# Designed miniproteins, single chains, part 10

Each design is a single chain, and the fold is of that chain. pLDDT is the mean over its residues in the fold that is shown.

## One batch from the design tools (miniprotein)

Design m321
Fold by ESMFold2-Fast:
Structure m321 (fold): chain A 100 residues (1-100)
Amino acid sequence: LSPREKMFEEARRFLEEVLEVVRELAPHLEEEVQKLIDETLAELEANPDASAEQILSRLRRTLNQILGLAEANLSPEQLARLAERLAELFRRFEDRLRAI
């Protein structure tokens, strides 16, 4: 795989891991989060020349959208748990992406 294809596959894997956490902690938000993920993947696929920094910036935006949705639908304690799990996944993803 080219570096670009590897970066896109890592982004897809990260978003799949995000959806798994949402299924665990906030299953009632799964459909809306899946929609945000699908929109994110479509935008990344439409921009094949995106740098690692551009991919990271776009995924941070997606996480902020998910957290905004969660803030409207979860208790403060549930939101904090979700935010912590998503931050850990993003840190691991950033490490993997930078290794490409």
Scores: mean pLDDT 87

Design m322
Fold by ESMFold2-Fast:
Structure m322 (fold): chain A 70 residues (1-70)
Amino acid sequence: SEEEKKEIEEAIKEIVKALEDTLNGKLSPDELVLKYLEIYKKLEEKFGKEVAEKAKKEAEERASKVIEEK
């Protein structure tokens, strides 16, 4: 559904932001791991492991592009 797509997109954006904040020294690596696990678990519990894994991969790909630009 559209609502599911929006929630998944928001989760992806949160992971990307956490990765960016870690690279900029605004978030510690330990805080990144905890935030990442929290978001992943939420997606897995609500939408299943396949959706959580796809969101993880998409967030990593988006973060790579942001790192290249900065």
Scores: mean pLDDT 80

Design m323
Fold by ESMFold2-Fast:
Structure m323 (fold): chain A 95 residues (1-95)
Amino acid sequence: MAKKKEAGLLFLQLIAEGKSTGAAIVQALKLAGIDPSVSKEEIVEKVKELLLAAGVDPDTAETIAELITDLDTGVRPVTEVEEKLQELAKEALKE
């Protein structure tokens, strides 16, 4: 869907700019039509689909989706997850 591609590109841009806060991620998910209250597994699937629609390769899409759920759970230090997400988003946006 054209809307999913646009939402995915916006999502990548927000992450690449270092705006990877929980609130910004929740807003980006809602904009993409993803309910942030669903299970982590479902969020990973939907984020992966969104990123694939934006032209992100499957491995990068999966890694970004997993890191987003890590931010929500607090499993990793927020700063480390944000830095890794920013790196991956910048790579995904490269021509």
Scores: mean pLDDT 69

Design m324
Fold by ESMFold2-Fast:
Structure m324 (fold): chain A 94 residues (1-94)
Amino acid sequence: MDEEIDRLTKELIDAARANAPVEVLAGLASKLLRASETATDEQQVRIIVALGEAARLSKDELARAILEMTRGVLIANLKSQGKLDVVEEVRRRL
């Protein structure tokens, strides 16, 4: 799973930097969202940070909105689980 998360986060950031089509960015975000379901807290932080970085790099408004929405869902899930310390770790890595 670490290797998959590393690969997907790298692909997402590279795709965002290259201004890839919204379908590519949305597909990678969806795969990361699914990977987050079985991820450790540290892995979830890495996924959320990568989504935020990809959103900052994206020139397309729709792509940015999809990435920010996916990031928001993951943060909301952590809050609903009482993992406020994990949410603070995400803020520190900004």
Scores: mean pLDDT 85

Design m325
Fold by ESMFold2-Fast:
Structure m325 (fold): chain A 63 residues (1-63)
Amino acid sequence: KTTTITMPVHLAIGLVELAGIELSEEQIQQVKNGGTVTVEAAGKKLTITGPNATTATLTVTDL
């Protein structure tokens, strides 16, 4: 099961951290620069894509 949501970058980062996943400084900067960061934790795959300076797409995939 996959869920995709578009939101402000800081909210996407905050939601990932609230889910118990620590993002590195490099990963946070990558998202802010319009890049993609993928992390896996607790049977879930989380992908954050930041195509714009202020918005990010958060994709949550159940593994």
Scores: mean pLDDT 72

Design m326
Fold by ESMFold2-Fast:
Structure m326 (fold): chain A 61 residues (1-61)
Amino acid sequence: LTPEQRQLIEELRRLAEKNPETRPQVDLMIQRLREAVRAGDEERAARIVGGMRTLIADLKS
């Protein structure tokens, strides 16, 4: 995982603590990102990161 990906994961984990209903979605996104990175699937990793950024923006609204 890149430093940017680690920062996104930490931010999502903190937001999920405040919004427990999102925890299953957050955990799934983190798992899928780790799998994409291990597989070298950069396009899938980028799409997951995009989804993470969208969720962070929605939860901060």
Scores: mean pLDDT 81

Design m327
Fold by ESMFold2-Fast:
Formats: C-alpha cells, structure tokens, sequence
Structure m327 (fold): chain A 95 residues (1-95)
C-alpha cells in the first residue's frame, strides 16, 4: 500500500528522464565534444543518484536505476563505461 502511493517514484522517474535525455544529447553531439558531454552526463547522473538517497529512496531501487543507466552508457559510450561504473559504485558505497 505504501509502495503504490510513494511520491519517491516521481523522483525516480525524474532521475531516469534526466539520464535518458543526457544520453540522447550526448549521442547527437559532435565527435570532438563526445568526451566532454560524457563527463557532464556522468556528473549529472551522480548528482541524481545522490538526490534519490537524500529523498529516502531505498538503496536497492537506486541500484536498479544505476544499473539501467550503466547499461545505456555501455551501448552509447563503451569507452567510458568502466569510468562510469567506478564512479557510480563509489557513490553507492557512500549512500
């Protein structure tokens, strides 16, 4: 019953939307800016995950969101995947 009425699901949806919009923008960026856009996306994702924790979203749900984002990064930025994974894993240990 609490799960069905959780306003935290809206914060989760916002985090996923921000990540997906960032990935789409990065995918369309010029090759010369791909690394810069990927770093900006990483910073935004880290901030979004920290915000979910501040809002009291369960760690298991935050991990599920992080896993989804990492799978998308692996498809769009395979060269940056290991760096994203390391940074996200570090954030998940701190929250």
Amino acid sequence: MEVDRSKLSLEQQRALTLAENGIEAAKRAPKELQDEVAKTLMDNVIAALKRLAERGVPLEEIKAIADYILNRVKEVFPEHYDEFKKKIDEVLKEI
Scores: mean pLDDT 73

Design m328
Fold by ESMFold2-Fast:
Structure m328 (fold): chain A 60 residues (1-60)
Amino acid sequence: SMRDKELEITDKVSLLIAANRDRLTPEQAMEITNYGWELFEKGASVEEVEKAVQEKIEEF
């Protein structure tokens, strides 16, 4: 369901941010989270969101 995908995205994005907390400011973490959700709202898959968030984290 859509709710199951939302929970999966929340879990994956939270884990990626937590793994990189020493590299990210709170503002950067929020920007990355918002970026991931924007992609999902535009029709990206969970896997595409996870990849895009990982790539965005690597820019910092």
Scores: mean pLDDT 83

Design m329
Fold by ESMFold2-Fast:
Structure m329 (fold): chain A 80 residues (1-80)
Amino acid sequence: EERKRRAQLLVTLARAAERLIEKYKDDPQLVQEIRDLLEEMSRAYAERDWEGFQAAADRLLSILEKYDPELAEEVRKALA
């Protein structure tokens, strides 16, 4: 169940991140930071590094809150 919950978090954040990348496609630094965090989350999930997974997820959510607070709220509601 814990692993299914983390898989849902990864999928939900990945979809939100793709929407944010499209919105800010003219900002290559931000796009790269978001992509790096998604890769870190995917790696941590595969390696069962739950501390690293949560740290990357928290950082990505902070970026969502800063650049698209409405999208961040959608993510929180989807995970409730």
Scores: mean pLDDT 84

Design m330
Fold by ESMFold2-Fast:
Structure m330 (fold): chain A 72 residues (1-72)
Amino acid sequence: TEASWRAALARAEALLAAGRHEEAAKMAYVLGNDPRAPADVRARAWELAARAFEALGLHELAKQFRARADSL
């Protein structure tokens, strides 16, 4: 459900805010690549993954995920 997708995004954001960047990136990556998730949810998940990758110092990977989110 939409509520389940929103809960998953909120959990990933909470992990990012808590400094648990690797876990946030992993959760967002899985959500962004789930073909059952609506396109807007996948785009938001990829943007969240990009933010987590930036926090980890993975700037090129973050740039790629932002571009992917923008293409949806």
Scores: mean pLDDT 82

Design m331
Fold by ESMFold2-Fast:
Structure m331 (fold): chain A 80 residues (1-80)
Amino acid sequence: GAELVRRAAERDIVPLLLSFGLDEKTAREAARAYADAQLAGKSPEEVIKLLRETLLKHGVDEETAEKVAEYLAKSRGVKL
């Protein structure tokens, strides 16, 4: 269900983004976008690409956004 997907994204993605130096508001908004992409039926590759783009739109620098995407791709076994 949608609630479980959103809670999983909050649990997994928010601490990850905080570990990369993002503030809690940006991390929560990005985790929400990540969950919404999964709920829309996007592939894991598309979800990670959307997360990277969402971080860039929130003013996260390109190096940090790429490191986050690479980490998630590696942990999920996804080729970007």
Scores: mean pLDDT 84

Design m332
Fold by ESMFold2-Fast:
Structure m332 (fold): chain A 61 residues (1-61)
Amino acid sequence: MSEKEKKIKELAEETGVSEEEVRRAIRSDEARDELGARLLERGWSREQVEEVYRRLEELRK
């Protein structure tokens, strides 16, 4: 298993979404924004969502 896949699993566990949803958010800005909106609906702060976005961007390349 790659280092990238380990980070995907960690992010999925922290956010409460599937690894497949995290992988889609890495590849698609639309999927990333949908994930962010769901996290905000769950009571995550804007700062927490921005940190998730930063981690997704690092995983993109």
Scores: mean pLDDT 81

Design m333
Fold by ESMFold2-Fast:
Structure m333 (fold): chain A 88 residues (1-88)
Amino acid sequence: SEKVEFTRKLIERYREQKTLEEVLKFLDQMIKFYESRIEYLKARLPEATPEERARLEQEINDLKEVISILQTEKDRVEAELAARRAAA
């Protein structure tokens, strides 16, 4: 999806320009931001019309996909940092 492709490109750009520690902090902040947005959208579901529910559920699913990509990258960055510390 476009959100997934944009997220992958953003991660790649950040990795090229920043330290692994800064990348880890950035990924953690992005995950927390999107998790907060999902909780906000979920809070809207009980009072939503069927049409609004479908739109909210789609947005939640899109955000979950983005979080999955960010979490996978965070795991990789954490593994790289652990390997660098073990080698030092």
Scores: mean pLDDT 85

Design m334
Fold by ESMFold2-Fast:
Structure m334 (fold): chain A 65 residues (1-65)
Amino acid sequence: STEGVKRTAIAFAVQAGLEVYKETGNLDKAIEVAEETVRKLLAGLSKEVQEQAIKEVVERIREFA
């Protein structure tokens, strides 16, 4: 369940960030929204897990933007 929650949260946060980038053209804003989104979705998990997920989200947005 924890692995499923992480995977879903990361995918959702990446999509949210990419939509912001599509609407604004601002990569920094897209990353900010995606980091906030994944942090909120994973608030019940350890800080180590949250930081790993944030890193993954940022890397994916920079790759796909």
Scores: mean pLDDT 85

Design m335
Fold by ESMFold2-Fast:
Structure m335 (fold): chain A 60 residues (1-60)
Amino acid sequence: SDELTERIAEIARELAKEYKDSDKISEALEEKVGEELRSLSDDEAQKAVAAAAEAMNEAL
């Protein structure tokens, strides 16, 4: 779960560096990690989403 949260944050950071467009980043992130987020518990999914949002905010 922690590994998956870090992976999701890393993917969000890479996408933010490439696109810099929040709509495109959100779409690409959902496509890449949407299935993984569905496999997580609610608490783990919230942590992953928060980590991704923080990573995007740092990159944008």
Scores: mean pLDDT 72

Design m336
Fold by ESMFold2-Fast:
Structure m336 (fold): chain A 57 residues (1-57)
Amino acid sequence: PLQRAREVAREMLALQRAGRSTDRLSDRWIEESGLSPEQRAEAMTEFAREMDRLLAE
């Protein structure tokens, strides 16, 4: 779950930097996640951490 969140963050930022839409990627990740609400909170935290790390670069 956490590794998938990091992958989604990296792909989303790569698409944004390439000038592409990220709407479907985010929606698919949320919709297709087999995670409980607690696991989703952890995945969202990891996603935010990876996004913050990538944006700092």
Scores: mean pLDDT 71

Design m337
Fold by ESMFold2-Fast:
Structure m337 (fold): chain A 68 residues (1-68)
Amino acid sequence: SLAEKVRDEFLRIKKEVPDINLGIAGMIATALVMGETKLAEEALRLAAQGKLEEAARLAQEALQRGLK
């Protein structure tokens, strides 16, 4: 299911970046599953660097593109 794929990506992200903001990680995981790979990967890199505002903005953009 979509939910299971999102959960698997979320857990992978959490293992790679243990201190990541959980909301941002969830948005990135969902965007990755929807195929918005480039924006989601950029958001993940920013989140890993602690740039949470920039990461959230890109993660939201990736979600909007994936949902449309």
Scores: mean pLDDT 83

Design m338
Fold by ESMFold2-Fast:
Structure m338 (fold): chain A 98 residues (1-98)
Amino acid sequence: MAAKIKKVKEKADKMIERITKLIGRLNALRQRLLREHAPQSVIDQVTDQLSKLSSIMGKIMNAMRKEDVDEMEEVLREGEEVLRQAEELIAQVEAYLA
């Protein structure tokens, strides 16, 4: 138990760092989209993705608080999907702003 929970907490901490970095990148892109008078639909996509990142961060933090290894592993799998979606959106928005 102790060794497994330590490893999964280390993975959770790493994912929180990745989420924080992506939130920063998306916030910067959202500010650029607003300055460039981008369509509201594009701005809304970035806002929705920021909400998803905040939601998954909350789930990870809650699972860590409970020290539920199985729940942490499940939330970390969900987090990887949300991170992939965020990176895809960043690439699309950066291409739009290029």
Scores: mean pLDDT 87

Design m339
Fold by ESMFold2-Fast:
Structure m339 (fold): chain A 60 residues (1-60)
Amino acid sequence: RVVELVRESMRTGEEQDLSDVDPRLFQTDREVQEAMDRTVRELAPFDEQRQRELAEQARQ
């Protein structure tokens, strides 16, 4: 799995060769997709809440 190769690269600080991994298999890895979506979603609610507060003030 690509996720495991990335983790190992971060642990050892050594670059892992991904040329043997098909990009299509990486894109279909749900763990990778979910990890990215989770990171984006963790930031989105904070931005949305501030936007709602500004909208309420704009209404006055």
Scores: mean pLDDT 57

Design m340
Fold by ESMFold2-Fast:
Structure m340 (fold): chain A 63 residues (1-63)
Amino acid sequence: MSREEIVDRVAELLGISREQAEEIVDFFLEHTPMSREEAEALAERLGISGEQLERAGVLILSS
């Protein structure tokens, strides 16, 4: 699956903008495995829950 396809699916899954989804995708591709502290900081910055971020991570890493 292309990066663009993953970004679109994350945006749809979480109900967020493509810009926010792109930041999540790029963060996971750059920082996997991610620490809990890094994940919590990203979720807070983007205004999403930790559960939403975990769901996005599963989608990104299984794609």
Scores: mean pLDDT 77

Design m341
Fold by ESMFold2-Fast:
Structure m341 (fold): chain A 70 residues (1-70)
Amino acid sequence: SNVAEVQRASDAFREGLAAYEKGDYEKAVDAFIEGARLMGNTEFAEKLEKLKKEGKYQEAVDLAVKILRG
């Protein structure tokens, strides 16, 4: 159900934030990409993937936080 996917996305975002707080930026971005895909936001997941490929982990985290708050 959509509720189960929203819960899994929430868990992925929580994992991503925890990884970021530990300085594991690559793991944080990977978790945020998973969360975005679970939300069905393919465009957002693709933007995070591009930032990761460019090594722009801080920008990727900022983008993920903005969507979680918006």
Scores: mean pLDDT 81

Design m342
Fold by ESMFold2-Fast:
Structure m342 (fold): chain A 71 residues (1-71)
Amino acid sequence: AELLSAVLTFLDDGSIELRAELSAPLAVGETASGDGVLRYTAAGRPASAPARVTLEQTEEGLALRELVVHP
């Protein structure tokens, strides 16, 4: 099985980043869920939180369908 590494940037300035490893390949219309890490800055310090992400392969690329951040 191959792994797909996905990096999503939520803000234009790159202040928040999601990294997740998903099973690949995905065909258009397929979804994959996986565990990832949300990276951000809190009180001027780098911080991270575990997250679960669901991505869908669209004709335009990968689309974020669900993000659950665990405290």
Scores: mean pLDDT 67

Design m343
Fold by ESMFold2-Fast:
Formats: C-alpha cells, structure tokens, sequence
Structure m343 (fold): chain A 70 residues (1-70)
C-alpha cells in the first residue's frame, strides 16, 4: 500500500501534475484504500480534481492506479 501510493505520487509528478493536484489525488487514493465501500467516490473525486486543474494526464494516472490498487 505505502509503496503503491509512492508509485502513484511519482507517476503524477512525471505526468506534470501540480503539487496541489498530487496531494489531493494521493490523499483521495489513500482514502479509497482505507474505505473500500466509498472507494469509487474517492477515485472519481481525485480524477475530477486533476481535470479541474487542467491536468488530464494526471487524471488518467489516478484512474490507472485506482484500477491496479482497488
């Protein structure tokens, strides 16, 4: 889990995500892992934050890691 979240953070950095988008996305992915019943809501929130910040590649990275981790 911790290693997977670190990989997600690095992938978001490589996708050119802003520090704010990275923190929000990683936080939401961590909440999804801790609360599987609401996981889809956290994943969607993380992806929407990236899209709202104009970072569609970061949104794709969030969805990819969510699919792998969940």
Amino acid sequence: MEEDLERARKALEEAGASPETIDEAVGSLQKALEDPENASSYVVAAALIAIANGEPEAAKTVIRFADELL
Scores: mean pLDDT 77

Design m344
Fold by ESMFold2-Fast:
Structure m344 (fold): chain A 80 residues (1-80)
Amino acid sequence: SLEERLAELRKRKEEVGKEMEKITAQDNQVDAQLRAAVAAGDTEKASTLREQLFDLAGQFLTKMGEYIGIEGEIRELLRE
């Protein structure tokens, strides 16, 4: 039913939102490590951490795309 589909989409949206929060927490941790490595002059460690941040940014953008897609499906289902 429409109601069952809407409930499923809202649940999936909440799950994707939690995944995005997890990525944000990881990003904050890696960013803190990067700032410490830069302050210490550890260029090799800083380079590795920058790559890790780029990977996390890509993961976040993918999840944001999923989130926006689900929002779009919810909006379509709520149209008369």
Scores: mean pLDDT 90

Design m345
Fold by ESMFold2-Fast:
Structure m345 (fold): chain A 89 residues (1-89)
Amino acid sequence: MIVEELDDLIAKLETLPTLSPEERVEQLKAAIDVLSRLIEAANLFKNEKARPAIDRAIDVLRQIVESLPPEFEEEKKELMARLDELRAA
């Protein structure tokens, strides 16, 4: 179910701090792509129970993006902009 997929995504995101900053950026991009597809699926199937899980996933992703080192400032801006767009969707 989409809520279970979102919870699995959040669990995977909690392991990202153990990766190198470069690997974290790549995994964050992949996670945002997955989240975008899950939001599209939730909207298509009118799965309103997914919205709280989607919002939690966005909040977790935002915290991880904010934890990136200063040398990744441009990547932080791009990833935060993508997350803001997903929150509005």
Scores: mean pLDDT 77

Design m346
Fold by ESMFold2-Fast:
Structure m346 (fold): chain A 84 residues (1-84)
Amino acid sequence: EKEFQERLEKVRKLLEEYGVDEIIDERVAIARKTHGLSDEEVEALRARLKAIVDRWLKQIAETAKSDEEIEEGVKLVVEELRKR
């Protein structure tokens, strides 16, 4: 339990350092501009992207056996988000 919480915090910190929230905001802003999304659609997209990130965060915390695996997993999540 304690080790899992420590890994979870490490993953969260790395995602923040890589600017995941800024990437999500940028993707949502582009989608709003390109597709003319309503406020409700924008919030639904943001919630969906955050739910995907939370799922990946928990999976990395559960499966990673080293700090290097945590970093690798975070980098993959960041690259996937940049693809939209």
Scores: mean pLDDT 80

Design m347
Fold by ESMFold2-Fast:
Structure m347 (fold): chain A 113 residues (1-113)
Amino acid sequence: SLRDKALSILNKIVRMVREGKSDEEILKEVMEELKKYSPEEQKEIVVTLLGLGAALARNLGREELAKRLEEAAKKVKEAKTQEELEEATKEALKALIETVRALLDFLEASRAA
């Protein structure tokens, strides 16, 4: 399902962050994976990812980041061209990567305390 594909991409982002990959490297790999899907499937996958990311950001006390993810989801839904979809997805993924990094930092701090 597209939901399972979204979870697979999220797991891939988490793995790449843990491996020390740069935001640019993560962005490139995820964008290449998404290009295998139709524009409508890409929108559904990305919106699902951003919904999960927003819930996570809010639970971490990162309300502004959660709002950025929710706004990014709206821009992805509104995209009318492939170029507009790619640009909206890029910005959305940057916010999602920031959210994953915040989660991993929180988990590391919790172990150290």
Scores: mean pLDDT 87

Design m348
Fold by ESMFold2-Fast:
Structure m348 (fold): chain A 121 residues (1-121)
Amino acid sequence: SPELERIKRYYISYLERLMSLSPEEIYDLTRSYYLSLGVPEEEAERIARNLVKFVQSGKAKEYIERLRRARTWRELAEILKEFYDDIGVPKEVALRDLGLTLDLLEVSPSMKREILDTIGA
């Protein structure tokens, strides 16, 4: 599916960029992003610290390889759900972030619903 390949490419690129950044840059960019989504400061800082640890532990590379192997939107949704859980993003915040990203990537309403329903379960 062209939509599946767009989503995979976006998240692989995102994770590759994170691996090229310093811990301070990952923290600052992540904190600022979640604050822009209306997340309270303490929660945004927690997510930022968790993402730094995620990258430092080699998980970004593991997720890139899993995303490359994903063949269905369901497999992709499960990987994304696990990613948000690993960095400690609350479900309602994960749904907002992912919803905005899927809109940016011009994902069809039907596929967007299927992915968000999987994350929301």
Scores: mean pLDDT 91

Design m349
Fold by ESMFold2-Fast:
Structure m349 (fold): chain A 70 residues (1-70)
Amino acid sequence: SLTPIQQEARAVADELERKAAELEKQGKTKEAIRLDVLVGMLRISIALRSEKAARKVVELARRELEEIEK
């Protein structure tokens, strides 16, 4: 079972993946690529079962979402 922070990392990765697809459809390729990189980092933090990495990447991902969503 995943820890709470790893569950949050999974949820954030799924959200960013959907948002990246939306941005790509809008022609915002640079922004979409930035989110895709964060998705990869979140997925890796889960695969490595690293709560420390998951916390750091979730913080980065949430900041990036705020910048993109206003």
Scores: mean pLDDT 85

Design m350
Fold by ESMFold2-Fast:
Structure m350 (fold): chain A 93 residues (1-93)
Amino acid sequence: SLAEQAIKEAQKLIDVVKEAEKKNWSKDEVIAAASPVLKKLLELLGQLLGVPQEQVQAAYDKMIAEASKLSRQELIDRLTMLAQGVIALVKAL
């Protein structure tokens, strides 16, 4: 289902964060690895919630711009919280 795909992509985002901590990736490496997963997650969540694609793209662009301003730890914490929040939200639907 679309919900199962969204949970899978959110779990993949958590795996990216775990790998980043394990391998001591730079902030830029975290952004590079997380970006395609985040985009797919937002697209799936947008489809599930009936959000227009233009708004999904705008949200993604804003998140990527914001990521550049965060510390490495703030980025990791926010990606983790986002992934956990999406899993909780999708399971509640």
Scores: mean pLDDT 88

Design m351
Fold by ESMFold2-Fast:
Structure m351 (fold): chain A 122 residues (1-122)
Amino acid sequence: DVEKVAEEAYEEVFNLIGSRKVAEVVRETILKAPTKEDAEKVKEVLLAGIEELQKGFIKAANEKDESKAQKELEEGIQRAYEVLEKLAKEKNLSPELVELVKKTLDEVVSILQDGVERVRNR
């Protein structure tokens, strides 16, 4: 059941990153999967990418030098895309699903960057 995979992904993403907005974007993406097998593959690929992204954000948050913090963030984003693309290929995702997970990671990165900027400007 695609809906069950989507709900499990929502809980896992929320527990990982603490953002309901990110968790909802991931849920909505998984609901677009044609089959339960595709939904499970999309979930695994997105979770791996988001885990690498979170590692970069944590390193950046713990870095006192702004230039080094920015570098850690950029390297984390790059690693997230590399892991996502590698796993998508290993799991034989269709070109349409590869594009879907990449677009979803773009949205996740945007949400997290906006969140950091809003906190920093207040």
Scores: mean pLDDT 84

Design m352
Fold by ESMFold2-Fast:
Structure m352 (fold): chain A 66 residues (1-66)
Amino acid sequence: PDVLTRVFDAKEGTVIPYHVRAGDPDVVVFEMHIDMEGETYTVRTTLDVRALAPGETVDIAAVKRE
């Protein structure tokens, strides 16, 4: 499979570190469950892992603001 899904539970404004691992596929899908005022939202976003170095941390909050 060319796509890997990473799942995180988050509150709005939470920064979730993600570490890219050697051997991850070219595209990773982030799935975030965000609890806002008693409602749960599921947000999926796609990250091109080729732009990141292995072991590098990415800020999920920064991705969400784009």
Scores: mean pLDDT 57

Design m353
Fold by ESMFold2-Fast:
Structure m353 (fold): chain A 87 residues (1-87)
Amino acid sequence: MTPEELKKYIEELKKRLEQARENADKVFEETGDEKEAYLHYVRELIRLRFSPEEAEKLLAEFDKQLPLYRSMSLAGLRVLELEVLRR
């Protein structure tokens, strides 16, 4: 990867992260549900952090676990966010 390609990648990553936060804020504004907004943010973070192929597999698993995640506390969802970021 050239330095120019790396710079573009970092700029795109920052823009996508900002968009993910804006999308989560919008979900909160529409629903008043902080947990749903947080789940949306984690889903966007998976797409941002992993390759498209890996992200699709992780999102399929995330969608299967949605009833479990909705039953978790916000503190529990924070652990999920950290696990996504750590990989």
Scores: mean pLDDT 74

Design m354
Fold by ESMFold2-Fast:
Formats: structure tokens, sequence, C-alpha cells
Structure m354 (fold): chain A 87 residues (1-87)
């Protein structure tokens, strides 16, 4: 379901953030806590902003880390699937 894909997206985003930035981890954790108060459209928008932040951070500070790049690509792919399921 869309809700399951969004949940998996946030779980993967938190795992990646924990490895690369305590600040990003804290920000994403706070966003996830308020997720239930948001519409599905707003949840997708928040997930897109998080994916963009993680992608930018990995490219900037870990440009040669292929494992971290794969992890962010997985997050982007989950987001793409969520957007395709949302009308």
Amino acid sequence: SLEEILEETFEKALELAKKISETLYEQIKKQRERMKSLSLEEQIEVAEQIAKLLYTHVLTYYPDDEELKKEVEEIIELLKKAKELYE
C-alpha cells in the first residue's frame, strides 16, 4: 500500500541519516513523528524534501561511497513508487 511504502521510505531515510549526520537524523525523526497529522499528499512532499536533503548530503560529503549512494537511490525509488500510487 501507499502507507506501507511511505513507512519503508522513512525507515530507510532514518537508517541512512543515522550513518551520515546526527542533525539530519534528528530532523527526519521529528518529521516522522508528525506524519500522522499530515495528509498523504503532504507526507509525500515531506518525503521528497528528505530524499533531496539525503541525496545532496551524500553527493557532497561521501562522493566516493557507492554503498551510501545505493541507499539513497533505494529511498528515491520507493518515493517514485509512492508517487505513482498517489492520484
Scores: mean pLDDT 84

Design m355
Fold by ESMFold2-Fast:
Structure m355 (fold): chain A 96 residues (1-96)
Amino acid sequence: SVLERLLEEPEELIREGERLYEEGKRLAESGTSKEKAIELYRRSIELFRRASELYQLIISLVSGRDPALVAELRQRIAEAERKIEEAERLIEEIEE
């Protein structure tokens, strides 16, 4: 469906963001490349923000027509926002 295709990009952005976040976390925990860990966290944040914006756009397109989907997409936005906050916190911890 058109809706399934619209969901592909934000889902791919979330998956890539999660991969970069986990790689950044691994590097930060090893202590071997703090600058690279910060770079990966920042890239992860950008991807989560873009995914959130696309989910918000999809909500605006389906608002009033599919309340179950709207609720699910709002949950995905909230999860992306939590991941952004955690990544920002981890960047601050490295920069201390």
Scores: mean pLDDT 87

